Designed miniproteins, single chains. Designs and how they scored, part 33

Each design is a single chain, and the fold is of that chain. pLDDT is the mean over its residues in the fold that is shown.

## One batch from the design tools (miniprotein)

Design m1124
Fold by ESMFold2-Fast:
Structure m1124 (fold): chain A 89 residues (1-89)
Amino acid sequence: MAKELTEHYLKTKLKRPTEESEKLPLNDRIIQLFTALLFGDRENAEKYLDILLKDPELTKEQLEMILRTARTVGDFELAERIEEKLKEL
């Protein structure tokens, strides 16, 4: 798991996040966002969140999981955006 997250971060860094992320399965896009959050890549985390929030398959439980991760790493701006989306669901 930790090794897979590191490999995913390296692949993401080499590609344009917005263009590639939209083509990935939902679970892989969630992993991209978690990887960006864990490595302090706030700019890419925001971009991945924008793509995830447009996905109709994204569940409330998945959003709550991402919210907990954002709060844990101290990305309170991202956390606020997720909280606003959860109020709409």
Scores: mean pLDDT 72

Design m1125
Fold by ESMFold2-Fast:
Structure m1125 (fold): chain A 98 residues (1-98)
Amino acid sequence: GELEKLAEALAEALGVSKEAVLNALKEMLEISQGDLEKALGILLSLLGVPQDTIEKLLDIYRKEGLEAFTKALIEYLESQPEEAREKARGILEQFGKA
């Protein structure tokens, strides 16, 4: 589904396993009681995305859906310094060990 495509794109962009991203998404969805918008917001916060950028990405999700959100998120991450991407990678890798 669309969540699987998000997990694949994020895994490729950050150099982590798809399983790690899917595990992170499942945990965020559990914390959010199945609210995907809240789960995405928590995930972005954990990855170190600034709150103003989170709000912009979630606005894209609300207006244009998950595919547009995924594209915008990947473009954002690819524009970031390598140190920021490595930090996000390290966070996601922790979910791959569960």
Scores: mean pLDDT 86

Design m1126
Fold by ESMFold2-Fast:
Structure m1126 (fold): chain A 55 residues (1-55)
Amino acid sequence: SEKEAGIAGLRKTNEEVQNYLKEQAAKSNKDTADGFETTLRQNNEITERLISEIE
């Protein structure tokens, strides 16, 4: 269904963003890495909220 495809797309995009941010954090100083960790947490929260709202 279109809804299932949308959810799959959101999860895929979130996974790609998570992988990118984790790689960047590993290469960064502590302050910058903390910033990436915060962004990662916020992105996960937003993605899960969107999925919950459309289910």
Scores: mean pLDDT 78

Design m1127
Fold by ESMFold2-Fast:
Structure m1127 (fold): chain A 71 residues (1-71)
Amino acid sequence: AQALVERGDQLRAEGEELLRRAKQEEDPVKHSGLAIRGIGLRVQAGLLYLRAAELTGDPELRQRGEEALAL
């Protein structure tokens, strides 16, 4: 469970950084590529949090997973 949370935190941070870079990118093709990749990493993080919530019964991990999947 802890390993899933740590991986989820890593992917969430990477996704947020890519989305931040996308917002600053003036090239529409590069913008789209960064945004798609950033969203994908956030989805992966959300799924890991939801899996950790199932294993631990922690409602806060479930909430974190649902928030990460809210696109």
Scores: mean pLDDT 81

Design m1128
Fold by ESMFold2-Fast:
Structure m1128 (fold): chain A 70 residues (1-70)
Amino acid sequence: MEKKEEILKRIEEAVREAQKEGDVTRAFQRILDILVEAGEFDKAVEVARKLAQRDVTPEELLEIAKEILS
């Protein structure tokens, strides 16, 4: 499923950039934008729900996205 793999690749890139900047909130926003642009709106909502529960590390955010995309 190249489409899902390409989405995940873009998410990984956004998380890496935000990790270098120390801004996990920006990584979250970029991930939501990526999912919405790819038409995965339902998955974007799931990511948002999980983040709203507590502060999430960039590593946890990436794992959440991977699980939802799988």
Scores: mean pLDDT 72

Design m1129
Fold by ESMFold2-Fast:
Parts: C-alpha cells; sequence; structure tokens
Structure m1129 (fold): chain A 65 residues (1-65)
C-alpha cells in the first residue's frame, strides 16, 4: 500500500544517512533491510528497526548481506 511504501522509504532514509542500510525489499506486509556493515552497526540497525516496527505496526527485519 502507499502508506507502507511511504513508511518504508522514511525508515530507509533514516538508516541510510547513518550508513546502516544498503538495500530494502517489500514482501507483502513485511519490509526487509539489508545491511553490509560491522557487527556494531548491524546491532544499531536492528535496534532502530525494532523501534520503528513497534511505532508503525509493520514487520521490519534486518538481514546481513
Amino acid sequence: SFMKEATGAVIFLKLAVKGLVTRMEFHGDKITLYVDASEEKIEEARRIAEEESKRTGLEIEVREL
């Protein structure tokens, strides 16, 4: 949906400006963020994704490249 896509774009930009995300994919009502970074940065991305998931009600998953 438009709302999901807009929300995903905002989350992507929020993480991308910190160098935390490389790619984003949509699978139904799920958003998958791909990160190619250090363990510390991956943990930071996962924490931000968990908070955004709680705020928006969307399923957001972080995966390593």
Scores: mean pLDDT 75

Design m1130
Fold by ESMFold2-Fast:
Parts: sequence; structure tokens; C-alpha cells
Structure m1130 (fold): chain A 75 residues (1-75)
Amino acid sequence: SAMQEQVDKLIEFLREEAERLIKKYNFSEEQKKRMYELVEDFERRMRANVDASLETLQQIYRDFALEYKKLLEEV
């Protein structure tokens, strides 16, 4: 479906961005692990809720964005 394709593209983009940031800021092994776990958790939650309300999907994104920001502030 179009939505599944959009989720796939978003996850691909986030994984590429994670690798770029890891290299740019010389992340520790623990920071790399946290970054990968955040992206994997976000993918899992998005895929589990693809047929849910827009409000639910927006909340999943907000939760991810908050944790992502916290991780980047620790670097």
C-alpha cells in the first residue's frame, strides 16, 4: 500500500541519517546502540499502528522525536 511504502521510505531515511550522525559526532558504542534501538522501536510502533488514527501516529512520532532529541543533546 502507499502508506506502507511511505513508512519504508521514512525508516530508510532515518537509518541513513542515524549513520551520518554516528559518523559525524563519533558516537560511542552505547550511543550507537541507543540510536538503533530508537529507530527500530519507532518502526515497530508505526507498523503496528498503520491503520490507527492520525492522532495515534502523530503521538508515536512525537514520542520518537523527543527521545531522539534527548539522545542528540547527550552527544
Scores: mean pLDDT 82

Design m1131
Fold by ESMFold2-Fast:
Structure m1131 (fold): chain A 95 residues (1-95)
Amino acid sequence: SDASLERVRRLVEEIKRMIEEDAPAEEVAKVITEMAKVILSDPAVSVEDQVKILMLLIGAHSDYMLYRRTGDKALAEAAIETLEDALELYEKARA
């Protein structure tokens, strides 16, 4: 449904805000998990696309975890870019 897409878009914006605010990695992981649950519950998305999107979400979380440990801002930027790629893939998968 379009409601699932709008919810995923809002969750992406929330995760981006949390990353900008240097939120704890555990709190970011909770919102990423919520986003994953919405995507997994969406019958418009194939299993193959669900797996691809989940791999991007895992990558974004991993980069953010590493940023929190190292302070390397390039990793925070990479996490945001990967999250935006996950949203783009989700939007295309629903089309």
Scores: mean pLDDT 89

Design m1132
Fold by ESMFold2-Fast:
Structure m1132 (fold): chain A 65 residues (1-65)
Amino acid sequence: SAHEHELILMATALSIETGARVEIEEVDGKLVITVYVDSEAAGEEARRLLEKISEKTGAEYRVVL
């Protein structure tokens, strides 16, 4: 779907901008973005960006330290 395509593009941009490892999974019909970070500061920035992505796409997100 257009929604899924937009999510993939946004997640790719996030990975490039932050250098973080990003995974996208479909779980029970929901798209879930997981971002792996190595610091609390990186986690805060990732959450800020992911909140905007979630608002546009309806995707769930997780941040793993």
Scores: mean pLDDT 74

Design m1133
Fold by ESMFold2-Fast:
Structure m1133 (fold): chain A 87 residues (1-87)
Amino acid sequence: EIRKRAIELIEKIIEKIKEAYEKGVPLTELLKDLEEETEEILEKLPEIEKLIEEAVAEVRKTWVPGGKETVAEMMIEALRKVKEGLE
């Protein structure tokens, strides 16, 4: 159950990142609704932290500052990799 909830939360966060980037709204404002759920899942499923670190490190290997990829696109790619690791 907690793993399924983590996957659903990651999908919600990805959609919020897309919305924030598209509309120019601060991501922190859109993520406030998910803050408590995020903390609960990280507490109960600590393996997610390692998956996030691995995903971010992989995405960063190809990221160039000022390149075509935005920070938002990098975050979405990293989160999709975390989701795949949980499936």
Scores: mean pLDDT 71

Design m1134
Fold by ESMFold2-Fast:
Structure m1134 (fold): chain A 78 residues (1-78)
Amino acid sequence: SSMEEELRRLREEASEYARKAQQKMLAKDFEGAAEYTLEMGRLLAEYYELQGDHEKARSVLATAEELAKMYRELAAEG
């Protein structure tokens, strides 16, 4: 179904942004890591919202926002 195709796309895109965030973190580009972490969180939130799991959608977005905040704090220290 078109919904299954959209869910697969969101999952694959979120995975790619997670990989990019990790690479930025390893390079000590914490601002870049924060930006990709937020994109991952947005895509995962959409993935859960499309499945009707609004609580999980809010939770994953909040977690991504907290991680991005921590990365930005690290960027400000370096």
Scores: mean pLDDT 89

Design m1135
Fold by ESMFold2-Fast:
Structure m1135 (fold): chain A 62 residues (1-62)
Amino acid sequence: DGKEKVKEYMEKGKEAALEGNLAESRGYVQTALAIGTLAGEEVQKIADEGRKEVDEVIKKRE
């Protein structure tokens, strides 16, 4: 199920962002987005929501 993989990679993306590993975070987010694109609209929506959450984590690190 693509949903679980997308959530897993987005969680890793958030963790990497919290650690300040922005390149690693971006890699995880891109992987999750690619899975969403292949798995269909419902999974892609989950990936888009996860990306927004990672972006907010990065923004909040001030």
Scores: mean pLDDT 80

Design m1136
Fold by ESMFold2-Fast:
Structure m1136 (fold): chain A 92 residues (1-92)
Amino acid sequence: MSERTEELFELGLKNMYSDPKLAAEHFREAAKLLREEAEKEPNPDTKEHGLMLAEALEKAAEYLEEGKPEKALEVLEELEKELLEKRKKKAE
């Protein structure tokens, strides 16, 4: 991820419970940047990873816009578990 994409993701996480609408805006901008980065990514595995993260952030933003930060967190936790599992499999 670019430094800007990481910053937006962190700001989204920080504001999920205190300001869900602001968190949703940050996640949507991060997802947009991730999709732009994925379009330029020559490695298909890295491209798929970026698109999966973008889709999860867009879904989390939808729940935050509905005032459901707990559902947004569930989406992000599910993504983190999947990414951690794929990382462990490659480290063997």
Scores: mean pLDDT 79

Design m1137
Fold by ESMFold2-Fast:
Structure m1137 (fold): chain A 71 residues (1-71)
Amino acid sequence: SRAAERLREALEEARREGASESALAFAEKMLEVAEGAPIEDFIDWVEKVIGGKLDREEATKLIREELEALE
């Protein structure tokens, strides 16, 4: 997909620029969603990282809109 291709390019650029491990992990998880992983798995991972609950409906909508914008 175009989203996955663009996210891969952005991830390579971020690594080259010395982005933080947290930023790289976030980008890698978003790439997994673009490559077909369930959005729910990404939200579950984010909730674990922040130690809190997200509005799952809004989070799903925002993630979907972001990925569609990259296509």
Scores: mean pLDDT 82

Design m1138
Fold by ESMFold2-Fast:
Formats: structure tokens, C-alpha cells, sequence
Structure m1138 (fold): chain A 80 residues (1-80)
């Protein structure tokens, strides 16, 4: 079993709230924590792969993809 950091867990909570993901199982929660860990590590390819390969519903996968796109846009704007 892997214990995620407080930072990863906090980001997972924010992702659920902001992306409006409906978490109905421990597996869904774990997938979102894995996505949060990839984001903390600045590994966008890992985040996208985790979403694609997860057992999450297509609706939740779409919500997470939109969230990642918005975060990428914010990061790009910060360069100006």
C-alpha cells in the first residue's frame, strides 16, 4: 500500500471539487490521487495516461481531461 503525501491528498480534494468529479468508490478516489501525484511531479503525460487507463466513468474522465487542459492554459498564461 502507498501512502500519499498531504499535498497530493489536498490536490485530489481540490480536483474533485473543481472538476466536479463524482467519486463513488475507493478505486475512483485512488485514481484521482494518482492523477494528483502526477500533477505535483509536473508529469502531464503520466496524468493523461492514468486518466485513460483508469476504471473511472467516461464522464469523470472527460471532467479530469478538462481540468488538466485548464491547468495547462493557466501555466501557459503565467509565462506572460
Amino acid sequence: SKSYSAEVKSLADEIIKVARVEVESDADRLAIEEVAEAIVNNDEEAAERIIKNSSLSQENKTALDVYLGIQALKKAVEKF
Scores: mean pLDDT 81

Design m1139
Fold by ESMFold2-Fast:
Structure m1139 (fold): chain A 76 residues (1-76)
Amino acid sequence: SDIKTAANLVQKAIDYLKNGNNNGAKNYLNQAAKSMSGDPPVQQRLNNAAKYASNGNNNGAYNTAQEIYDGLRRSI
């Protein structure tokens, strides 16, 4: 399912953010956003998390990704 795919990709992004790898996290967040094309509000939040990672805002990316991940997990 798209939700399970997105949750797995966001979890990988969170792991990269924990290790300070913002570029790796950005790539996984962008992939998660593509898998959530059927949910524009979630897709937009994932794109915002990727933008934080791209800008070097590790804490902003982490907090946003964690919030999205928790929401996706509740939907599984």
Scores: mean pLDDT 88

Design m1140
Fold by ESMFold2-Fast:
Structure m1140 (fold): chain A 108 residues (1-108)
Amino acid sequence: MSEIEKKYAQIKQLLAQVEQMARDGAPPADILAAVDQVGKQGGELADTLIKSFPDKKGKILTLEFIFRSGLRDIKDMIRAGAPPDVIARQVQLLGEQFDFLLNEVLSE
């Protein structure tokens, strides 16, 4: 699905941007705004997936819940002033988990 592929690419690009912003020590407010953009694109992808694969709605909602929870954890770490490398690592791990969960939805 070309729309799903485009949204996936956008999410991966935004996650890479958040990771780089964290590593570069960007202002916390700017990193939080970038994380919010990831969350918005994730919600739009979930809606697109449900429309394309209605029989997989439960699996898609589980993916969205896990992804949203990971973004919340990252935001909490940023607000707590966690070290840049720790924030960047959590973003990387969330990206890997997102790839795994999305492939699970698309493979069945």
Scores: mean pLDDT 86

Design m1141
Fold by ESMFold2-Fast:
Structure m1141 (fold): chain A 90 residues (1-90)
Amino acid sequence: MEVLEEIKKLVDEGKIDEARQLYEKNKENLTDEQKVEVYKLLIDAYIKRNEIDKAIEVLGEFIKEFSDNPKYQDEIVEMLKKLEEAVKKK
């Protein structure tokens, strides 16, 4: 889908805040699998930029949307572990 490809392109270009804004405006048009992919991309990108507070915010949104969905619990745990490791490096 064009929106998902544009979000990926913005993340690759380091325009993470723009990618997040595009996601928020278009998330109703994305599948659950695509939303999870975007959450993982945004969290990883914010961690790489040492923008930990923003990574925590995005993970909070991911948990709020998918905590009741057993299909995505492993992905939530993976992102929690990545944030824990990033915080320990400070």
Scores: mean pLDDT 84

Design m1142
Fold by ESMFold2-Fast:
Structure m1142 (fold): chain A 71 residues (1-71)
Amino acid sequence: SLLSERKAKLLAEARALLQSPLLSPEERAQLEQAIKTLENLEQPTLDDLIDLDIYIGVLALKEAVLKVTGE
C-alpha cells in the first residue's frame, strides 16, 4: 500500500540521518524514539507519516548547516 511504502521510505531516511555525527544527543534520542514509534505502528496514518517527514526535514537542514559552518 502507499502508506506502507511511505513508512518504509521515511524509516530509511530517518535511519540514514541517525548515522550523522552532527546530531546532538537530544536530537538523536528524539529521532530514535520517533523511529521506534513508527516501526510499532501496523497501520500508520497520513498524519503519523507527515509528522516524521517534517522532523527529518528539520534535522537534515540543521545537519547541512552544521557541515557548512564546521561546527
Scores: mean pLDDT 78

Design m1143
Fold by ESMFold2-Fast:
Structure m1143 (fold): chain A 95 residues (1-95)
Amino acid sequence: SVFQLQDLQDQMGRDFTDTTRRLADDMRRQGMSDSDMDQFGRFVQNVYRDWTQQVMDIIGDSSLTVQQQQRQMQQRHDQAVRDVRDRADQLVRQS
């Protein structure tokens, strides 16, 4: 149901926020500058915006079954999490 997909979106959004907060905490502990942290924050905002649009498109796609929508939402969430982890790692290594 649409309600189940919205609940999944909310849960994934919370997980994304928790993950990015932990990454930011780790980066700060590694001595990252405010400028580097700002760059990371902008990247995270862009990833979150793109993910939100993708999820809205998936939920709105009447050609997909609920199971297909859940699977695609999970794949997009996993990719967004990978992208922010990779970016955090890259910024730390370049410092």
Scores: mean pLDDT 89

Design m1144
Fold by ESMFold2-Fast:
Structure m1144 (fold): chain A 90 residues (1-90)
Amino acid sequence: SAIEEVEKAAKEFEKQLEEIKEIVENNELSIEELQELMIEVAKDWEKWLDLVNKNRDKIPKEKLDEIVKQIKKKVNDLGDLLNKKIAEAE
Protein backbone atom coordinates (compact mmCIF):
# COMPACT_ATOMS: atom_id res chain seq x y z
CA SER A 1 0.00 0.00 0.00
CA ALA A 2 0.99 3.67 -0.34
CA ILE A 3 1.17 4.02 3.47
CA GLU A 4 3.48 0.99 3.76
CA GLU A 5 5.76 2.31 0.97
CA VAL A 6 6.09 5.76 2.60
CA GLU A 7 6.57 4.28 6.13
CA LYS A 8 9.29 1.92 4.84
CA ALA A 9 11.05 4.77 2.99
CA ALA A 10 10.81 6.98 6.12
CA LYS A 11 12.38 4.25 8.29
CA GLU A 12 15.21 3.69 5.77
CA PHE A 13 15.87 7.45 5.48
CA GLU A 14 15.89 7.83 9.31
CA LYS A 15 18.43 5.00 9.54
CA GLN A 16 20.65 6.65 6.90
CA LEU A 17 20.46 10.02 8.73
CA GLU A 18 21.41 8.32 12.03
CA GLU A 19 24.37 6.54 10.37
CA ILE A 20 25.63 9.84 8.87
CA LYS A 21 25.26 11.56 12.28
CA GLU A 22 27.31 8.78 13.94
CA ILE A 23 30.07 9.09 11.30
CA VAL A 24 30.18 12.90 11.70
CA GLU A 25 30.25 12.74 15.54
CA ASN A 26 32.96 10.02 15.69
CA ASN A 27 35.35 11.14 12.92
CA GLU A 28 37.45 14.19 12.01
CA LEU A 29 36.11 14.95 8.52
CA SER A 30 37.47 17.49 6.02
CA ILE A 31 35.35 20.46 4.90
CA GLU A 32 35.05 18.74 1.48
CA GLU A 33 33.75 15.49 3.07
CA LEU A 34 31.25 17.44 5.23
CA GLN A 35 30.02 19.40 2.17
CA GLU A 36 29.60 16.12 0.21
CA LEU A 37 27.48 14.74 3.08
CA MET A 38 25.35 17.93 3.05
CA ILE A 39 24.74 17.48 -0.71
CA GLU A 40 23.85 13.77 -0.18
CA VAL A 41 21.36 14.61 2.61
CA ALA A 42 19.77 17.35 0.43
CA LYS A 43 19.39 14.92 -2.51
CA ASP A 44 17.91 12.21 -0.25
CA TRP A 45 15.44 14.80 1.14
CA GLU A 46 14.36 15.75 -2.42
CA LYS A 47 13.91 12.05 -3.31
CA TRP A 48 11.83 11.59 -0.12
CA LEU A 49 9.64 14.62 -1.00
CA ASP A 50 9.08 13.22 -4.52
CA LEU A 51 7.85 9.93 -2.99
CA VAL A 52 5.59 11.87 -0.56
CA ASN A 53 4.15 13.98 -3.41
CA LYS A 54 3.45 10.87 -5.56
CA ASN A 55 1.47 9.34 -2.66
CA ARG A 56 -0.10 12.54 -1.24
CA ASP A 57 -3.65 11.78 -2.51
CA LYS A 58 -3.45 8.11 -1.35
CA ILE A 59 -2.53 8.74 2.32
CA PRO A 60 -4.51 10.64 5.02
CA LYS A 61 -3.04 14.17 5.16
CA GLU A 62 -2.68 14.23 8.97
CA LYS A 63 -0.66 10.99 9.00
CA LEU A 64 1.51 12.05 6.04
CA ASP A 65 2.18 15.51 7.58
CA GLU A 66 3.33 13.89 10.88
CA ILE A 67 5.77 11.55 9.06
CA VAL A 68 7.16 14.44 6.96
CA LYS A 69 7.50 16.66 10.07
CA GLN A 70 9.46 13.95 11.93
CA ILE A 71 11.86 13.37 9.01
CA LYS A 72 12.29 17.13 8.39
CA LYS A 73 13.29 17.65 12.05
CA LYS A 74 16.00 14.96 11.76
CA VAL A 75 17.26 16.40 8.44
CA ASN A 76 17.42 19.91 9.98
CA ASP A 77 19.20 18.62 13.12
CA LEU A 78 21.81 16.83 10.96
CA GLY A 79 22.19 19.93 8.74
CA ASP A 80 22.87 22.03 11.85
CA LEU A 81 25.50 19.51 13.02
CA LEU A 82 27.20 19.48 9.59
CA ASN A 83 27.24 23.32 9.45
CA LYS A 84 28.73 23.44 12.99
CA LYS A 85 31.50 20.98 11.99
CA ILE A 86 32.27 22.97 8.81
CA ALA A 87 32.54 26.21 10.87
CA GLU A 88 34.86 24.47 13.39
CA ALA A 89 37.10 23.21 10.52
CA GLU A 90 37.44 26.70 8.94
Scores: mean pLDDT 86

Design m1145
Fold by ESMFold2-Fast:
Structure m1145 (fold): chain A 111 residues (1-111)
Amino acid sequence: MDAEKLKKLIEEYMGEMKEAVAAGDVEKAEEILEKALLELRKEFGDNELASAVARTLKVGAERAIELAKKGDIERALEILERAERAAVEAAENKDPELAEKAAEEIRREAE
């Protein structure tokens, strides 16, 4: 797997996601997430690290979209930055557990 390519895809799609969320465009944010997940699957298949990254991005983006729908753009952006940071760190260290841990923490905080 090309970890540098994975990192670039994370940064590209999370950058687009942050812009959509900052603009309050939740429909565009949902479209960006769908496109990101499809591209990760296309490029990396069922690779364990890429799958863990995809789950973390999905959990973070879904929580951010929920917060944005409630008008909490500041917290939505914080969640996206947190998910992006964990995903990038997981890719750089080739450690899927770093991404999975962040996804679990974000899910627990939403409950």
Scores: mean pLDDT 85

Design m1146
Fold by ESMFold2-Fast:
Structure m1146 (fold): chain A 71 residues (1-71)
Amino acid sequence: SEAEEKRREMGKKLAEEYRAKAKEAEAAGDELAAETFRKLAELAERGVSLADAPEELVEKAREIAERLEAE
């Protein structure tokens, strides 16, 4: 269905965003942040919601995003 196609497209866009953040973190030498964003990108591409993602991973991603904004 079109709804399933749109859901897949949204997951791909989110995955691309996370991959971009992973590259930024890698360039900054923050390997932990890069790995965290790569895992989030993989989940997004598979269509796994952040609500269903491990809480620890989601919290780490928020902390890292705030750090990247500050730097």
Scores: mean pLDDT 73

Design m1147
Fold by ESMFold2-Fast:
Structure m1147 (fold): chain A 77 residues (1-77)
Amino acid sequence: MTSLSEEEKKALREQLEREMKEVKELVEEMKKAGITEKFELGNTSSIPGYKAGQLLDLDELLKLAELVKELLLKQLE
């Protein structure tokens, strides 16, 4: 298992927060552009409640991104 220092964990948490902010900004821009299409998920068998081939709208994609961020943050605890 990869053991990270507390400084490295902090840097990764800050990176995840920045990436999540970018995802939220992108979703808001797509909504402003009138994009209402659903997007097909790839292989997500490791994410509870989601399946490969599932169609998600932008709000559902944002919720998935938030769930993935939480799962990654738990790995850094």
Scores: mean pLDDT 73

Design m1148
Fold by ESMFold2-Fast:
Structure m1148 (fold): chain A 69 residues (1-69)
Amino acid sequence: GTIISSAMLKGRTAGIMEENGKKYLIIGDSVSTYIGKDGSQAMQMSDTQKIDLKDATDLIKGSEVSKIS
């Protein structure tokens, strides 16, 4: 299947995080809002799965391969 693309298309809570120059796809089912020290609102996703965009592509291809007859 195309579960990552389907999650994004359905408007599920998804974000892109950059860490150490790498980009990760973050998918979460719930979002918590916190007040930062500067008074700005900060969001933290609960039950997040951090997936490398490279690994996410491989997962999508693996799911698609299972559908190829």
Scores: mean pLDDT 49

Design m1149
Fold by ESMFold2-Fast:
Order: C-alpha cells, then structure tokens, then sequence
Structure m1149 (fold): chain A 71 residues (1-71)
C-alpha cells in the first residue's frame, strides 16, 4: 500500500539522517537518495501539495546538515 511505502521510506530517511547527523562526515549521495524516496512517497500519498508542506522543510534540513559537515 502507499502507506507501507511511505512508512518504509520515512524510516529509511530518518535512520540515514540520524546516522549522518552523528557522523564526522556526511554521505551526501545516500542522504539525498533517502530524502528523494521519502518526498516521492509523500507526494504519491498526499499529492503535489506535500512538496511545499513537507518536501521543502525536509530539503532545508538536509541542506543544513550537509553544509555543516562539508569542509
């Protein structure tokens, strides 16, 4: 179901984000991939409005951590 896909993508993203938040160096490719899957799942379930409501804040959160961990 779309709910199962969303929960799976959300859990994978949250695990990867937490792992990279606690790491000395970011894995940008893996984090961006997990984020994209989570946003895609949100859009599939809730429609295009999910991009503005959830996608944009999530992208900003990811960009912040990547900037903090890039030399």
Amino acid sequence: SLYDELNKAKFAYEREFTKQENADKADEKTLRSALKKYIDALVNLYGKSALELYGKPLEEKVEKILKEKTP
Scores: mean pLDDT 84

Design m1150
Fold by ESMFold2-Fast:
Structure m1150 (fold): chain A 77 residues (1-77)
Amino acid sequence: SEEEEIQRAFEEVTKLIERAAEAIRAGKYDEALKLLEESRAILEEILARTTDPFVREAARRGIELLDAQIAALKAKK
């Protein structure tokens, strides 16, 4: 179902963000950037698919936080 697909997409975002954090700790900033950009793309897909205002707000908030983190990493490297 659409709800199950959205739930799986948020779970994938969580896993990618965890992997990005591990990459940052290892000094692998290019790998971390790819993982964060992939996470952002998944959140954009969620936002495109749903009309639920709470899910949309969660996705927008996630994108905003990822954009800030991506910008910070790019400024450092």
Scores: mean pLDDT 87

Design m1151
Fold by ESMFold2-Fast:
Structure m1151 (fold): chain A 106 residues (1-106)
Amino acid sequence: SMDALLDRIEALVRRLMEKLRTVLPQDMVERNERVLRELIAQARNSTDPREQRRLLVLIGASLTSLLMHVYVLYKLGEVSEEKYNEISELVNEIEALLDELIAQLL
């Protein structure tokens, strides 16, 4: 069900934010966590499949932006390869669930 997939996405986003708190500034993590939570809540509460799809795409774009920032820190030697890989794997898992949910919306 859509709610079950959104619940899984929300749980993985929570895990991602916990890992990001170890590598990114607190204010940046808090802002991004609020935005992602708002987008997920809007997707859950929307009854328009087109709007739900748009919101899910925006969640994906936000996650890609966060991963790009962590990648830059990794390339600067400020984040370990192991930590970058852990974060990248979580982002990829969330993206796969977003893609599955988008595919269900016609």
Scores: mean pLDDT 90

Design m1152
Fold by ESMFold2-Fast:
Structure m1152 (fold): chain A 73 residues (1-73)
Amino acid sequence: DLEKEYVNKLIEEGKRVAEELKRAGLKEEAEKLLEKIKQFERIYNDPSLGAQEKLEALKELKKAIEEAKEKLK
């Protein structure tokens, strides 16, 4: 089981990074990150999907947030 508090914090971090990207003029990168967040939420809340699929989605979201942070440096 994934801790809901950890997942919520990760989503909130991703949304903050997207806002920072918009402020930096990187609107397309912000939109891509927001789409990845929506995809993660869809997968995470899908009762037909198992723990492995949800874990992979979590890893993809974390990677996308880290890559987005690098673009702000």
Scores: mean pLDDT 82

Design m1153
Fold by ESMFold2-Fast:
Structure m1153 (fold): chain A 63 residues (1-63)
Amino acid sequence: MDEMRAQLARARDLAAQTLSAEGQRVFDKGIALAEKYVEQGDIVLGSQTLTAGMIRGIGVDLD
């Protein structure tokens, strides 16, 4: 649990430093879903959702 919360915080910091405003919007939606899964105790699904959110945010910036 604490590891996932630390990962979420680092992902937010990285997104703020590297993604455009549009990329950050898409990433933030993924983060909210990942947080929901982590709070429900599904660390694996939370981690997968966080990774997918980051990739989607980067994809928006590359388009």
Scores: mean pLDDT 68

Design m1154
Fold by ESMFold2-Fast:
Formats: sequence, structure tokens, C-alpha cells
Structure m1154 (fold): chain A 93 residues (1-93)
Amino acid sequence: NMISDLLAEESKYYAQRAEQAYKKKTYDQAENLARVHLQNAVMSEQGFGIDNEEALSAISNAYRALGSIYRAKGRQDKAAEYDEMAKRYYVDA
């Protein structure tokens, strides 16, 4: 499915860009990129029949990234919320 393939590529692209922004300490940019990654991961899981374990792992990774970003921004309340969401979607290999 071409749409599933495109969403997987876009999800990977935005995940990589979010990590690069985080390493550069541009946390607002990292947050925006991580939110796009999360949205694409959720759309993949709900709409396009991508391997459910891969989609759930991507959602978990996106929430974990947001948790790290909010910790770096001093928002421990939001970091804890996103860490809890990440655990909900965690898939053990």
C-alpha cells in the first residue's frame, strides 16, 4: 500500500528530525517535529493496516520523545504525562 509506505517514511523522517533538533537543544522545534511524528504514527495505526506492533512502537517512541523534550524544557508535569502514555503503547520485542 503506497499510502502506508509514505506514512512510514514520513514518520521516520520526522522522528529523525525531532531527535536532531533535541540534540541541538532547539526544544520548541523538537516538540513540533515530535508531534507530527506522533500524528503520523497514530494515523498509520488507525487507518492503513500497517503492522500494529510497529505502529504501537512508533506511538510509544513519539510519546517518549515528547516526555524527554518537556523534561528539558522544565515541564515535569507534562513530561510525566507523556511518559505514562509511552508506557501504555510500549510493545516488548
Scores: mean pLDDT 76

Design m1155
Fold by ESMFold2-Fast:
Parts: structure tokens; sequence; C-alpha cells
Structure m1155 (fold): chain A 61 residues (1-61)
């Protein structure tokens, strides 16, 4: 499903961020771009806020 693909993608982003020496500004840019990526994957609008909040918490702390 689109939701499963989105969750796998988010996990990959978290792993990439953890392995990379990214600034807080670069991490914020990744989080800010995530809603558009989720929409492009066909994730329902009602699911997007929860997925974005989860990514923000995992990436930004």
Amino acid sequence: SALERARRGAAGVVEYVAASSLSEEEKQAIVDAFPAALRALGVPEEEIPALVAELRERVLG
C-alpha cells in the first residue's frame, strides 16, 4: 500500500539522517519536504500529519 511504502521511505530517511552529518537546518528541510513526498506517493491526507509528526520527532528529536 502507499502507507507501507511511505513508512519504509520514512525509515530509510531516518537511517540516512542518523548516518549523515546533517545540520539542524538540513534536517528541518527534509521534514518540511515530507508532506509533498507523501502526497506524491498517494498517502491519504488524514494520514499525513501523523507520519510527518513521527518523522519530525525521530529526525529533530
Scores: mean pLDDT 82

Design m1156
Fold by ESMFold2-Fast:
Structure m1156 (fold): chain A 100 residues (1-100)
Amino acid sequence: SSKVEKLQELIKEFGKRAQEIAQADRETAVELLEETIEKIEELIEFLKDDPEVVKYLRLAKEHIERAKELVEKGAPFEEVEKELKAAMHYLLQALDLLKK
């Protein structure tokens, strides 16, 4: 399924971006998080006919937006990582639903 492939590609890219964020300065980390939010918004629009999947994608987006806010405030990376892990959890739940 092209839908499954697009979500899998986003998940793979998100995993790479999370590692980059851990090593990045504040400005770069914010840019990477903004790019990730944009990609999730595009995927939500693409998957709008699958409301249960969209629900989990929106939850993932909310956690990434919280991660961005934490980075902008100069919070410890451990708090940022917690939000990124929650986002990954919801992306994986969206993928499991989409494979059904």
Scores: mean pLDDT 88

Design m1157
Fold by ESMFold2-Fast:
Structure m1157 (fold): chain A 76 residues (1-76)
Amino acid sequence: MTAEDVAHALARIPEIAREAGVPEELIRRFFEAVLTKDRELYRRVVEEVIERLLARTGDEELAERMRQEFEEVLAK
């Protein structure tokens, strides 16, 4: 995964999160975790985003796709 691939995924993921009703402050923390390469913070924010998305939408397939994209970011 290149830096451009990461940037593209980061633009798409916040849009989906906003539609699911995830707070803007949490989306901002997600960007901070990615930019600082804080893997522990990244995992915690990702889990919270997925949990809120699942609670709001009930869409397990969407939650699983987001988990896969986040896994790719961590794999580098």
Scores: mean pLDDT 68

Design m1158
Fold by ESMFold2-Fast:
Structure m1158 (fold): chain A 67 residues (1-67)
Amino acid sequence: IDPEQVENNKKAFREAALHRGLSEEKAEKAVEIGMKAYVDALKAGASPREATEVGVKALFEAIKELS
């Protein structure tokens, strides 16, 4: 796992959640869900692009449920 890529995705996920109007606490939960999906996909052998897509989908589903 590339630590710089992980940190960059985490920041992007946080910005997306906050931009969608989530509170800081809810944004943190959405980011945790998205980042878990991203890391799990990488561990399962997905490319960084594929893992990011999985993480983004999980993030936006979490944002929808927490909104």
Scores: mean pLDDT 82

